# Designed miniproteins, single chains, continued (3): the designs that were tried, part 85

Each design is a single chain, and the fold is of that chain. pLDDT is the mean over its residues in the fold that is shown.

## One batch from the design tools (miniprotein)

Design m10952
Fold by ESMFold2-Fast:
Order: sequence, then structure tokens, then C-alpha cells
Structure m10952 (fold): chain A 84 residues (1-84)
Amino acid sequence: SFEEVKEKVKKLAEEFKKQVEEAIATLDLEETLKKAEELYKQFMEEVKELTKDLSKEEQQEIMNEAMKTLREVGKLIAEKEAAS
């Protein structure tokens, strides 16, 4: 159960990052920020739903791993803002 949830969250994080990268490559800054916010909200709701029945310790482990992807995405967005 925990390992299955962890794998699902990892796949969601990879897909989230891919979609933000596509937005950065194809959209202007304003559209990228709007799309990134939408994708972030969707990702966080999906993670919350998938992890709701896990222990506090297991939720924290999954969130720590997800935060690595969120930090990487944040850097990509900051780079787009600096280039605009």
C-alpha cells in the first residue's frame, strides 16, 4: 500500500514537471504562471487524496520527495521569469 502510493506520487510528480516544462517551452510568461498554478493545485490535491490513509510518518516521507520536484519546477519558473 505505502510503496504503491509512493510510486503513484512519483509518477504524478514526473508528469507535473513534464507539463510545466512544456508550458515553459510553448507559452509566454503570464500563460506559463497561470498553467503552473493550475497544475500545482491539481498535483497537491491528488497527493493529498492518495496519502490521506497513510501514517503521519509515511505522508512526511512522500511529501519530502515531492518537495524535491517542486523545488526543481520552481527553479525552472524563476529562470523563465528572469528571461522575460
Scores: mean pLDDT 85

Design m10953
Fold by ESMFold2-Fast:
Structure m10953 (fold): chain A 79 residues (1-79)
Amino acid sequence: PRMRVTFEFEDTLKLVAMAIEAVGFGIEGMPIAKIEISGNTLTVTIEAETEEQLRADVERLVARARAIGAKSVRVESLD
């Protein structure tokens, strides 16, 4: 299963901090398929083998983005 998480930030420094954290999670084994930046928006796509793993990874990303100061978070299931 695959899911897209989109974060919106008030400023570029917070977005960059979250992008660095997402890369770090990928290095540590989170199955991140794609990271995209557009303006003040950061989009992370996760492709996991199980719904349970996908849910845990999405929760971890959302918690970290909120801690950094994401002003909005959108979670979307993909085909």
Scores: mean pLDDT 85

Design m10954
Fold by ESMFold2-Fast:
Structure m10954 (fold): chain A 61 residues (1-61)
Amino acid sequence: MTREDLERVARRAGEVLGVPQEVLDTLLEQALALDRDVDSLLTAIANHTGKSVEEVRAALA
């Protein structure tokens, strides 16, 4: 998985779900540091927003 893929997901979450940039930067940094996949980042965003992973995935498509 590339840094670019994770950055794309984070940017879309800010635009579509209104997640604050500070939160997105923290989640992205943690995902990159821990070599996490896109599904792990989507799960973290879902937990932060109170949505399901499926809802987050659909919103970011």
Scores: mean pLDDT 78

Design m10955
Fold by ESMFold2-Fast:
Structure m10955 (fold): chain A 60 residues (1-60)
Amino acid sequence: SMEEAKAVMERTYELALQKGYSEKSAKLGGTYAGLLVLRGVPAEEAVKQGVAFAELQDKS
């Protein structure tokens, strides 16, 4: 749902920032996690993948 996607985006963004990644990387990770949820990926897995994506973006 759209509400679940928003919650996952916000949680992923906050977790990425807590890990010390840039705001830009955290936003990219959050957006990616939200898209995964809209495509049927479970919320917990989407958050994990979104945080990993934020890490990859931050290292680039």
Scores: mean pLDDT 87

Design m10956
Fold by ESMFold2-Fast:
Structure m10956 (fold): chain A 68 residues (1-68)
Amino acid sequence: SLEEEVVAEVEAFIDSVPGLTAAQRADLLRTVRFAVRYLVEKGYSREEIRRLVMEAARQLVTAALADA
C-alpha cells in the first residue's frame, strides 16, 4: 500500500539519523501515517504524497533533535 511504502521510506531515513529515541521514532511514524491518510482523502497524487511526507519527516526529525 502507499502508506506502507511511505512508512518504509521514512523508517529508512530515520535509521540513517543518530540521536532519535524509540519514543520519538514511534511518534514520527504515527504522524506520517496520519499525514498519508489525510493527503489521500484530499486527493493528492502518490508522487505528491511521497514528496510532501518525506519533506515533513525531515522537518520533524530536525525539531525532535532540537528538543533533545
Scores: mean pLDDT 82

Design m10957
Fold by ESMFold2-Fast:
Structure m10957 (fold): chain A 73 residues (1-73)
Amino acid sequence: SREEAIAKLAELLGVSPETARRLVERLFHDSDVPVPLTPEEIREKTGVDPAEGRERFLEKLAEKVGASVEELS
């Protein structure tokens, strides 16, 4: 489920589920919601590089948490 994917993402990033949910909102909806995570921290913690472009980055993040892109949106 989306909530399980968000919880897994929070665990991988070392942040709260609320912070992980805000990151997902920012990435999928181009939201300006502040998230206390840099692209470099995301790459280091997940092994996924945000510089690969938004769509590819989202696909790889979803794979890392065992979900589809649609489940995270």
Scores: mean pLDDT 73

Design m10958
Fold by ESMFold2-Fast:
Structure m10958 (fold): chain A 67 residues (1-67)
Amino acid sequence: MDELREQILSKLKAGQQALDNGDLASAQQQRQQLVEIAREAEARGDDITASMALMSASVIDLGIRNS
């Protein structure tokens, strides 16, 4: 749980940094990895961590679509 949460924060930070730099490819990669973390968390029955990962992926996805 803690390790997945740290990964979510790290990937959200990396995705935001990529967006700040205009690197849409890196932002897309971080978004995709957050979606994968959400899927793994759901498979483990960790709905809170899955929700956090999906919300973080949505923030990056919105940034990509507005770029």
Scores: mean pLDDT 84

Design m10959
Fold by ESMFold2-Fast:
Structure m10959 (fold): chain A 88 residues (1-88)
Amino acid sequence: SVMQKRIIELIEQAKEMIRNKAPDQEIRERLEQAATLAVTYARLHGEEEAAEKISELILEAYRKYVVEKDADGAIELLDRAAAIVEEL
């Protein structure tokens, strides 16, 4: 799916931005794009529970990175979100 590939691209871009210490605002915007598209995609497949989990994982990843300064923890949460998207 083109939409699935785009969601994975956005998640991978956010992970790279975290690794490269990009500005928090740019990371936030990329993660918001990923979350919005992922929620839409999951709902189109009737997967409301998956939509909620993906959104929660992406929000928690941003919190881990900006509040706790835990880049590795943030990336792990984004990998979990990507895994759910791949199963849709």
Scores: mean pLDDT 90

Design m10960
Fold by ESMFold2-Fast:
Structure m10960 (fold): chain A 63 residues (1-63)
Amino acid sequence: MEERARELLSRATEVNEKIPGLGGSVKRMAEGALRSGSEEDLRLAEEMTKRLVDYVNSRLKNL
């Protein structure tokens, strides 16, 4: 879990740099999963990050 959450936090940070605010909620969810040990919170954060990355790639093309 911890390794996955760290990777997720890195990706959420990248998204937040392109569109400020969008990665913030995902970072909070990943941090919450690390603190609580909730795999469900981690899965939700992973799904949200994937959707945000797709949105950024589709709209901005700034990789």
Scores: mean pLDDT 68

Design m10961
Fold by ESMFold2-Fast:
Structure m10961 (fold): chain A 70 residues (1-70)
Amino acid sequence: MRKRIVELARRRTKLLLEYQRTGDEELKKEAQEIQAEIDKLIDQSDDPSALASEAVGVMLEEVAKSIVIK
């Protein structure tokens, strides 16, 4: 589950960053659908707190990369 949540968190963050640049509402909609899947996987896990923390860390990492790379 951890690998899947990390992958989904990265995809969601990249979609939101692209939405910030383009204004494409479809990207925002896809990001919301991915967030729902992340929430479902966290809820089904044996350690929801640890997985939620991991997902947040991945999102922050992707945002930081976007700022550095432009």
Scores: mean pLDDT 76

Design m10962
Fold by ESMFold2-Fast:
Structure m10962 (fold): chain A 84 residues (1-84)
Amino acid sequence: SETAEQAARAADLIARGIEGGVELAEKYYQTDPEKAEALARSVEAAAGIAREIYEKHPDNPRVREAYQRALEAAEKAREIVKKK
């Protein structure tokens, strides 16, 4: 359905944003660890949005894949926060 396709696209877009946010946080960690921590916390918040999409569309394999990617990136974000 249209709704399932929209949810899959939204989840993928959020996962990509989260992945990019982690890469940016890792770069800032060397020069500005406070900005790195703020970015990492924003990534964790965005992963919550991905979870909401997953909870509404748990049987959609594209949503499940995107949510899994978001969880893996959020785990890396948590590691950045712990290193500070």
Scores: mean pLDDT 82

Design m10963
Fold by ESMFold2-Fast:
Structure m10963 (fold): chain A 85 residues (1-85)
Amino acid sequence: EARELGERANEALAAGNDEEVARLAGEYARLLALAAGASEEEARRVGELAREAARAWLAGNEEEAARLDEEAMRIISAAAERKAA
């Protein structure tokens, strides 16, 4: 459930648990990709990209985080377009 994952991610962030924040970000993005109509493989890739983006953001590399998030969003957008067609 997306709301619960977001809430848990905020709790992990407040606790300084960077590994849990990255894991939850990946899970949340994977579920969003599936909801958009992505395949299981596409959703897995989106989850990996979001997890890497969260790690980059936590490390202070906002440019790399934005690049990885953009890649994830491209996969989600393509899946949503296929679902709408």
Scores: mean pLDDT 80

Design m10964
Fold by ESMFold2-Fast:
Structure m10964 (fold): chain A 65 residues (1-65)
Amino acid sequence: SMEELKEFNEKIKKKREEFDKVEAQLLATTPPARQDSVRAAIAEQRRDFDEQIEKEKEELMKKLS
């Protein structure tokens, strides 16, 4: 339904905004020498999220077919 698609898009938007906020906050309080490791850790979380979302998108599309 359009409601499920709306919820799915909202979930993606909120999570990406959360990653951006967390990354900015952590970098603001992290010494320069450690900033690359913080960026790498956030990048791994973003990758895991993207993989999970792709699977959820495939399942949602199957239900809407």
Scores: mean pLDDT 81

Design m10965
Fold by ESMFold2-Fast:
Structure m10965 (fold): chain A 70 residues (1-70)
Amino acid sequence: RRLDPARAAQLYRDLGIPMTEAEAAALIAAPPSPVQKEIADKLNEIGDEIDKAIEEAKKLGKSLLEVLRK
């Protein structure tokens, strides 16, 4: 699982939150809880199924999710 600090900082800036890449990297590198590790491990096992669902949902759910977001 990889997190891109540059992209994270860009997202925060896009939302109007001033954040440097260093700050974003520090937040991403924050010690993960044991629960997060356990979830990540389980997600890796079923990642193939989730990856396909996420990719399809991203394409088909873009407009649908925005309507539901209301």
Scores: mean pLDDT 60

Design m10966
Fold by ESMFold2-Fast:
Structure m10966 (fold): chain A 74 residues (1-74)
Amino acid sequence: TAVEELLEEIREEIEEAKRKGEKISEKQLTQMEARMALLLNEELDAGRISEEEARRLAEEGKRLMDEAVEWQKE
């Protein structure tokens, strides 16, 4: 799904930043989270994903964002 593709894109961007030793800005993290929320709601509203799938994808996105934030603090 489009949400799964976005999750992989976000994961790759985070991993690339870690590899280069670069920090992802707070603004960039906020925009990633907003994109996830908007797309997830759009796909759910359109009936393209189930509520269970939406919950699972939201949890995965939250984990990625939380890990990025924790990494930045170290």
Scores: mean pLDDT 78

Design m10967
Fold by ESMFold2-Fast:
Structure m10967 (fold): chain A 99 residues (1-99)
Amino acid sequence: SSNEKQAEILNAQGVLLGEEGKYDEALKLYDQAVKLAPDSLVAAYALYNRGLVYEKQGKYEKAAKDYQRALDLAKKSNASLIVINYLQEKLEEAKKKLE
């Protein structure tokens, strides 16, 4: 859909900003992508990328929450088992940091 394509662009822009260390700007774009297409596989990718930024900031509780939401959306969207397994591993890694 048009909203999903716009969310894909916002997600891609967020990734580029994150690679530059512009974490606050990247987080804002991921937030916009999720709001634009909240029940999509694109939102799962944006949540996953937002979780990665939170991990780099040491915000493991926020990262775990985003990985859980990404996993739930990936399952609902019938994403591949490879994607689902990867998100499960990222979620468990983030949870271990809270111990």
Scores: mean pLDDT 89

Design m10968
Fold by ESMFold2-Fast:
Structure m10968 (fold): chain A 94 residues (1-94)
Amino acid sequence: SLSTTRNQVFSILNDVITKLKDKYDLTSKEGRKALADAVEKAVKAQSFKNSYLVAAVLSKFAKNNFDSSKLKNIVATTTLEEALNPNLAVIFQN
């Protein structure tokens, strides 16, 4: 279900962000790369097939200056339509 998918997205991102925020400034180029790389690794490790939703949430998270207090709401409000047309190049180095 979409609710289960959103919970998985939140879990992946929250765990990665919590680990990285003490080591990197996520607003920096280096921090953004570390976040993108860690999220890609976590998605692959869990065989998570809805990576498009993760990308859309990360794009919205970047627009909110990587404010972790807003992450839960961003995950809850990101639509499938947004997920199908996100600007993935900014987050995933393409």
Scores: mean pLDDT 72

Design m10969
Fold by ESMFold2-Fast:
Structure m10969 (fold): chain A 53 residues (1-53)
Amino acid sequence: SAQQAAQAALKAAFEKEGLKVKDLGHAAQMGEMTKVMEGTPAQLAAVEAVRAA
C-alpha cells in the first residue's frame, strides 16, 4: 500500500542519516513523529509523505 511504501521510505531516510528507527512505530502512534525527525529536509519530507498517505 501507499502507506507501507511511505513507511519504508521513512525508515530508509532515517537509516541513511544514521538515526535509530526502533521507536518510530511507537512515536507514530503517539503523534510524536515530528520530535523523532528533528533533522534533515529529507527526513521531514519522509514524515510528510507518511502523513499524506
Scores: mean pLDDT 56

Design m10970
Fold by ESMFold2-Fast:
Structure m10970 (fold): chain A 65 residues (1-65)
Amino acid sequence: SARIDNLVAGVRAQLLALADSLSDAEMQAGVDYLLKVLSTVMPAEEFAALEARLRAELARILAER
């Protein structure tokens, strides 16, 4: 979905912008909180795809530090 792709790209850009200012634990907590909020407003199927992609993106960013 183009909407999911755009959401992932936007969140990725914010995570990269914050990577120098936040600890790994703070970045994980931020993504977990965002996913918790989004789970209340998104259809379950779209949410599952978004969660998988955001968790993979976070893991990749943290591995590069």
Scores: mean pLDDT 84

Design m10971
Fold by ESMFold2-Fast:
Structure m10971 (fold): chain A 92 residues (1-92)
Amino acid sequence: EDELRELANKIAKEITKGLSDAERLAVYAAANAVLEEFLAGDTDPERIVERAVEKARELLKKYGFSDEQIEKALEAARETARKVAEALLAYR
């Protein structure tokens, strides 16, 4: 049960090395969003990734980051969402 959270956080932590604050926030938001969608019963990796990226975008907007910062951070969010989704679906 905690193993899936640990896996998602481990992937996010590895990706956050050398990233900006906006990118780090987006990475962790995407990892947690993927975990939430997976635990809710979604097994479609493309749908999970898209929802995770949208959730990260909303969070960055609420924190007042610029459009340029958001765009760059969403690249890291998308990469994170793909890696976490692949790992969680393989764990099944």
Scores: mean pLDDT 81

Design m10972
Fold by ESMFold2-Fast:
Structure m10972 (fold): chain A 93 residues (1-93)
Amino acid sequence: MEPPKGLTFETQATILLLMAGASATFNRIVAERKNAPEEIKKRIEELEKRIEELRKRFYEALENKDYAKMEEITKEILELIEEIQKIDKELLA
C-alpha cells in the first residue's frame, strides 16, 4: 500500500490540536489580563478540556487504525477552532 501524498490524518490532527491548544491558552492569558467576564473564562476552560478529550479520542482511533473515526475527530477539532476564534473576537472587542 503506497503512503498517501500530502499530510496524513495524524499530521493534520496533530497540527490542528497544537494550534487549538495554543489559541485557547493565548485567549486565557488575554482574558485574565483584560479581566474578562467569568462566563468567557469558563468557556475557555471548557474548550481546553474539549481539546484534551479530542486528543485522547484521536490517539485511541490512531492506535486502533480507525481512519474513519480519525477523520470525524479532525472535523470536530476544526469546529472547536472556530469556537476559539469566536472567543478571540469577543476578547478583542
Scores: mean pLDDT 77

Design m10973
Fold by ESMFold2-Fast:
Structure m10973 (fold): chain A 67 residues (1-67)
Amino acid sequence: MEEGLKAAGEAVRKAYERLSKVLTPEQAQAAVDRIVEAAKEALQKGMTPEEIVRLIEELADREIARA
């Protein structure tokens, strides 16, 4: 459980790094806040850490595509 949450946190950190290359710091932070909220909802619905990591990566890709 804790190890899985660390994997999700690492995925968020990597998403922020990728977003920060194409967005301003403020836009990257807003995008990460949206991704974190989606990840929290997924966790509450009983999604696995692996599914949450995949969701974080997919949402980051969508934010980059809109930039």
Scores: mean pLDDT 80

Design m10974
Fold by ESMFold2-Fast:
Structure m10974 (fold): chain A 68 residues (1-68)
Amino acid sequence: SAEELLSQLVLLLTQSLMYYGPSGALETGVDWLVSQGFSEETARRIAELLLQGKLDEALRLLEEALRR
């Protein structure tokens, strides 16, 4: 589900932010979402929203992308 993907992505970004900083966390999140079947454009928008703390907006975009 979108909620399960969001939870996994939040954990990944939190860990990556500690190790690599914001730019490294962004690219790690993008690469992971692309591996889950998202386009790079959509993956980047979702990861950016999460790094900005916009959880509700990120969840909405995840739900929209999964309904393709």
Scores: mean pLDDT 85

Design m10975
Fold by ESMFold2-Fast:
Structure m10975 (fold): chain A 83 residues (1-83)
Amino acid sequence: SIEEIVELAKKALKALEEEKYEELQKLAKEIMELLSKMSDEELKEALKKIMEIAAEKYNISEEDKEKAYKEYTEALLKVLAAK
């Protein structure tokens, strides 16, 4: 299901680029539901692949990519672990 999350992330990035924030919110919720079913290791791998795709598309520097990956991973894990 890493491939499924990557495809949803591509759709979310397109929605963000087109400023379709309602569609982006729906896609984000779907991605979060899939991520909640993954192990921490699978989640980190999926997020790493998503960040690589975003970096290539938006020409993001390696430093900015690493910072975003760390911050987003920590935020996402906290949200998914919250009861």
Scores: mean pLDDT 71

Design m10976
Fold by ESMFold2-Fast:
Structure m10976 (fold): chain A 90 residues (1-90)
Amino acid sequence: MEAKIAQLTKQLLAAINAKDWKTAAALHRELSRLYASRGTESDKRLAKSYELFSKGDEAAAAGDTKKSRELVNQGVAESLRTIGDELDRE
């Protein structure tokens, strides 16, 4: 699992650097699927964030920059909300 995630992440960075948004979307979706399969609450939240990133990449590939930005921002917010809740709890 760990080695597969690392390999997909390297491929994802290469696709993003090449502005190959179609490939980046497929890689984000595969990462989402792998995290979802791990079954922890943290992994489920990461899976949701990667699903949103994949949708953002699909929008970028279609030329919809506004939709892409909105979806990426939603994915980031989903991840950050958990950290914020932990900091506020005592």
Scores: mean pLDDT 77

Design m10977
Fold by ESMFold2-Fast:
Structure m10977 (fold): chain A 120 residues (1-120)
Amino acid sequence: SEDLEKVINLLKKAKEMIDKAIEEIRQATSPEEIYRIVKKTYEELKKLFDEAKKISKDPEIQEMIDKVYELAKETLERVEELVKAGKPADEIRQEVLRDFELLKNYLDELISYAEKKLKE
């Protein structure tokens, strides 16, 4: 399915975007920098996930995209709260890196599922 190949490519782009964000977060020195990186990453991921959901007709793929999307949204909301609470950059960085690694693992499972479906 050409549609499924397009979905896989969008999900792989999302994973590359998270990898880039992880590196930027590791170098970030302030809570405000971490927040900006997370917000930008969330907005870019949202565009990719919205496009993937429009193309995909598989309900299981749509459900897995929704799960990844909700985790990304929860990460942004958590960072906003931590910044507002005056938490130090090291604490915010640690939380974001854990969430992004989890997000990346869910994307890997989703990509693997979609690739398996493509081979059927």
Scores: mean pLDDT 88

Design m10978
Fold by ESMFold2-Fast:
Structure m10978 (fold): chain A 61 residues (1-61)
Amino acid sequence: MKYSLEEVAALLAYKFEVSKETAYEIAEKVLNSDKEKAERWLEILKEEFKDKLEEIKKEFE
């Protein structure tokens, strides 16, 4: 898969303003779902936040 669990969790925490723990739970569900649909959705989400991706990762670490 092209996406790490941490990267997906960080994007989810930012978009939904949820806790780090909740973001990891959602990220695991997304990554364990239909891989083609998950990758397409994550690609769109990552493109939406591309300019903020560095800030999102920094806040999540």
Scores: mean pLDDT 72

Design m10979
Fold by ESMFold2-Fast:
Structure m10979 (fold): chain A 79 residues (1-79)
Amino acid sequence: SLDVLRAGALALADFSREQGVDEAAKLAEQAAKLAEQGAPVDEVKALIQKAVSTASQKLSDEQVYAMMERIQQAITEAR
């Protein structure tokens, strides 16, 4: 659902900002905005995946695991 995707995108945006990966945060913020506007699920997922890939290139393995855990927690709470 779009609400679940929005929650995950917002968590990703916050984490990316905290880690200084502004490009990933911007992509995640755009994904959250598209979800709020009722964009196609596949379009929102594509932006989230691009944000995750962008963040992963600049983060340590430990930071990537923390990022995925925060996204998963946000998704679980939004259900």
Scores: mean pLDDT 86

Design m10980
Fold by ESMFold2-Fast:
Structure m10980 (fold): chain A 65 residues (1-65)
Amino acid sequence: DKEKTLKELDELSQELAAEIRRLRADPNVTPEQMRERLREKIKEFEKKYGTKIKYGGFVSAPAPA
């Protein structure tokens, strides 16, 4: 059910927000490392749940150029 998927995505969003906050607070983490960590988390979540996550809300999808 889509409602169940949305609930799981909400939990994932909270986990991503916590990771972002943690990475921001860590003086040893560069912005590039933070982006890599976030991409890895998104990939793991998509693989785990077998559903494509819409990127419009939690991670910016840059336009070309």
Scores: mean pLDDT 67

Design m10981
Fold by ESMFold2-Fast:
Structure m10981 (fold): chain A 63 residues (1-63)
Amino acid sequence: MTPKEIADLLKAHTGEDVTVPQYLHGSDLPDIDRYLGRNVLLVLEAGSLSGQPAVLRNEGLIS
């Protein structure tokens, strides 16, 4: 999966772009991990600065 797809999924879940910087680690998004699938934790190092990269971390619910 791509960070773009995950960002879109976050928007679908929260319904707001301004919520993106609130997601720094997959632990902050237990719900999103369920949506993304297995063994995937989302780390978003995106502040109010647009264009910042999203860090996808595969740590998972099991790992």
Scores: mean pLDDT 43

Design m10982
Fold by ESMFold2-Fast:
Structure m10982 (fold): chain A 95 residues (1-95)
Amino acid sequence: SAADQAIVDAMRRLSPDQQARVLQVFQDVLAQARAQGLSAAAVVTQIRARLRALQQRDGIPDDVLQTIVDALDQYVGASADDLLARLRAVVAQVQ
């Protein structure tokens, strides 16, 4: 989808080390969402919080962070399963 592609394109603006750290955030949130039954809104909230921490530590640009969150917000009104499927697709495309 256009939102999936926006996330992939945003991640490709990052250095390889920053990209790996963002991928790790997505993988960790995917694992937690499956284990804990998180809603789509909770998944987006956790990704935003963890990416903000990476921004402070690893210099992730604000525009990249905002692009990823805005794209994910488009799925908050869908199901959690749809959002998780999109995150898996993004992880597969970037790896």
Scores: mean pLDDT 78

Design m10983
Fold by ESMFold2-Fast:
Structure m10983 (fold): chain A 138 residues (1-138)
Amino acid sequence: VGELAYQANVAALRGDVETALELAKQVIDAGVYLLQAKGVLERILELDPDNADAHYLLGKVYYRLGKYEEAIKYFRKALELDPDHPDRADILRDLGEAYFKLGKYEEAIKWYEEALKVDPNDTRAKKLLEEVKKKIEE
């Protein structure tokens, strides 16, 4: 994972945005070297300020750091920059999870339902929607 973080930084320094994004994603998904991944994504945004993928991955970094308000900001920006993003259902679900972590259960339900409108077969979004509805009933 440390080698992936190093390679992501090298790709970003070379201006290879696609490789830097892919490697940063792997580092973020491993849940380690988050500040190094953040630095790579900030470098990508210097090269391409409207990169929706970089905004989404920054949102995931902030979420993993427990900074849920910042995560929401970046998830919203990713959707604004690319409303038809291939990962739109995942972004909408992650937005719902950030609201759930803030105890904003009605907002979490709204975003999980929006994710299910994009992908009706998203089993994770269905499970999360059931879990948040149980929280409101408690």
Scores: mean pLDDT 84

Design m10984
Fold by ESMFold2-Fast:
Structure m10984 (fold): chain A 101 residues (1-101)
Amino acid sequence: LPVPLSVELSPASATAAAGATVTFTATVTAGAEDATVTLRLFNEEGELVAESAPQTVAAGETATLTLSLTVPAAAGTYYAVARAETAGGGAFSAPSTVTVT
């Protein structure tokens, strides 16, 4: 069977001070196409509020990526997901909860 595109994000939860940088580890298995991987942070309304710089994983590779972004100044609950994008589509990780205090 061909290896499917997959993305896992850890940790499952993080706590950060307002305006701090949070770092996540994404484990990405690229399938037949190169994957471009970003970390995306959403607020409770589903609005994208922060995004990491993109990193690439070559076709057929499995990579462990360190992804970071700056959390907003507004305290609250946010959701971080890793997105792997390919020419033919993409995959999302399960969301991690980020509590900003």
Scores: mean pLDDT 85

Design m10985
Fold by ESMFold2-Fast:
Structure m10985 (fold): chain A 81 residues (1-81)
Amino acid sequence: GVFVKTSAARTLAKGEVVTLTLTVNLEAGTYTVVLLATGPDGKTTVLAAEEVTVTSSGTHTITITATVPETGTYTLTLAVL
């Protein structure tokens, strides 16, 4: 399945470092973790993408960090695919 966490909209400055964390129960396997930014125009940009290998089923804390490319108001989404 797909696991997602969405933050409230906030103003972010260019060069600001943003971190999202999701605690989720995962089975062993390989997952793609993405950090998405959606602007007020509804345009979504991928800020970061990482491949994560889970070796044991259970509760995992997934963290992804990205740098803001342009100053603006964004809704941030962490997705585990």
Scores: mean pLDDT 84

Design m10986
Fold by ESMFold2-Fast:
Structure m10986 (fold): chain A 94 residues (1-94)
Amino acid sequence: MDKKIDELVKKLVDAGILTKEEGEKLREELKKAKPSEDQINELERIADLGVKMGLLDEAKRFIEEIVKNPNLTVAQYAAMLLRLIGLALDKELE
């Protein structure tokens, strides 16, 4: 699990979505939350979508909300993921 979290964070930092410091905060929060492997895979898919659609700032805001609210439930993570998907679809329809 920790290796997948580290790989996800590295990918987000390398893509320019997060700074190194923001990546370290996300890594700590995700390790505390102990997400399932499926949840990490969904976060990785959303990161890829953010890069592909040019939603780097939106992906960064998503991560900042996770760091700001460390007590977020799994359901709240899913809601935030759905919001990012909605933003990608809205941008494509414009």
Scores: mean pLDDT 68

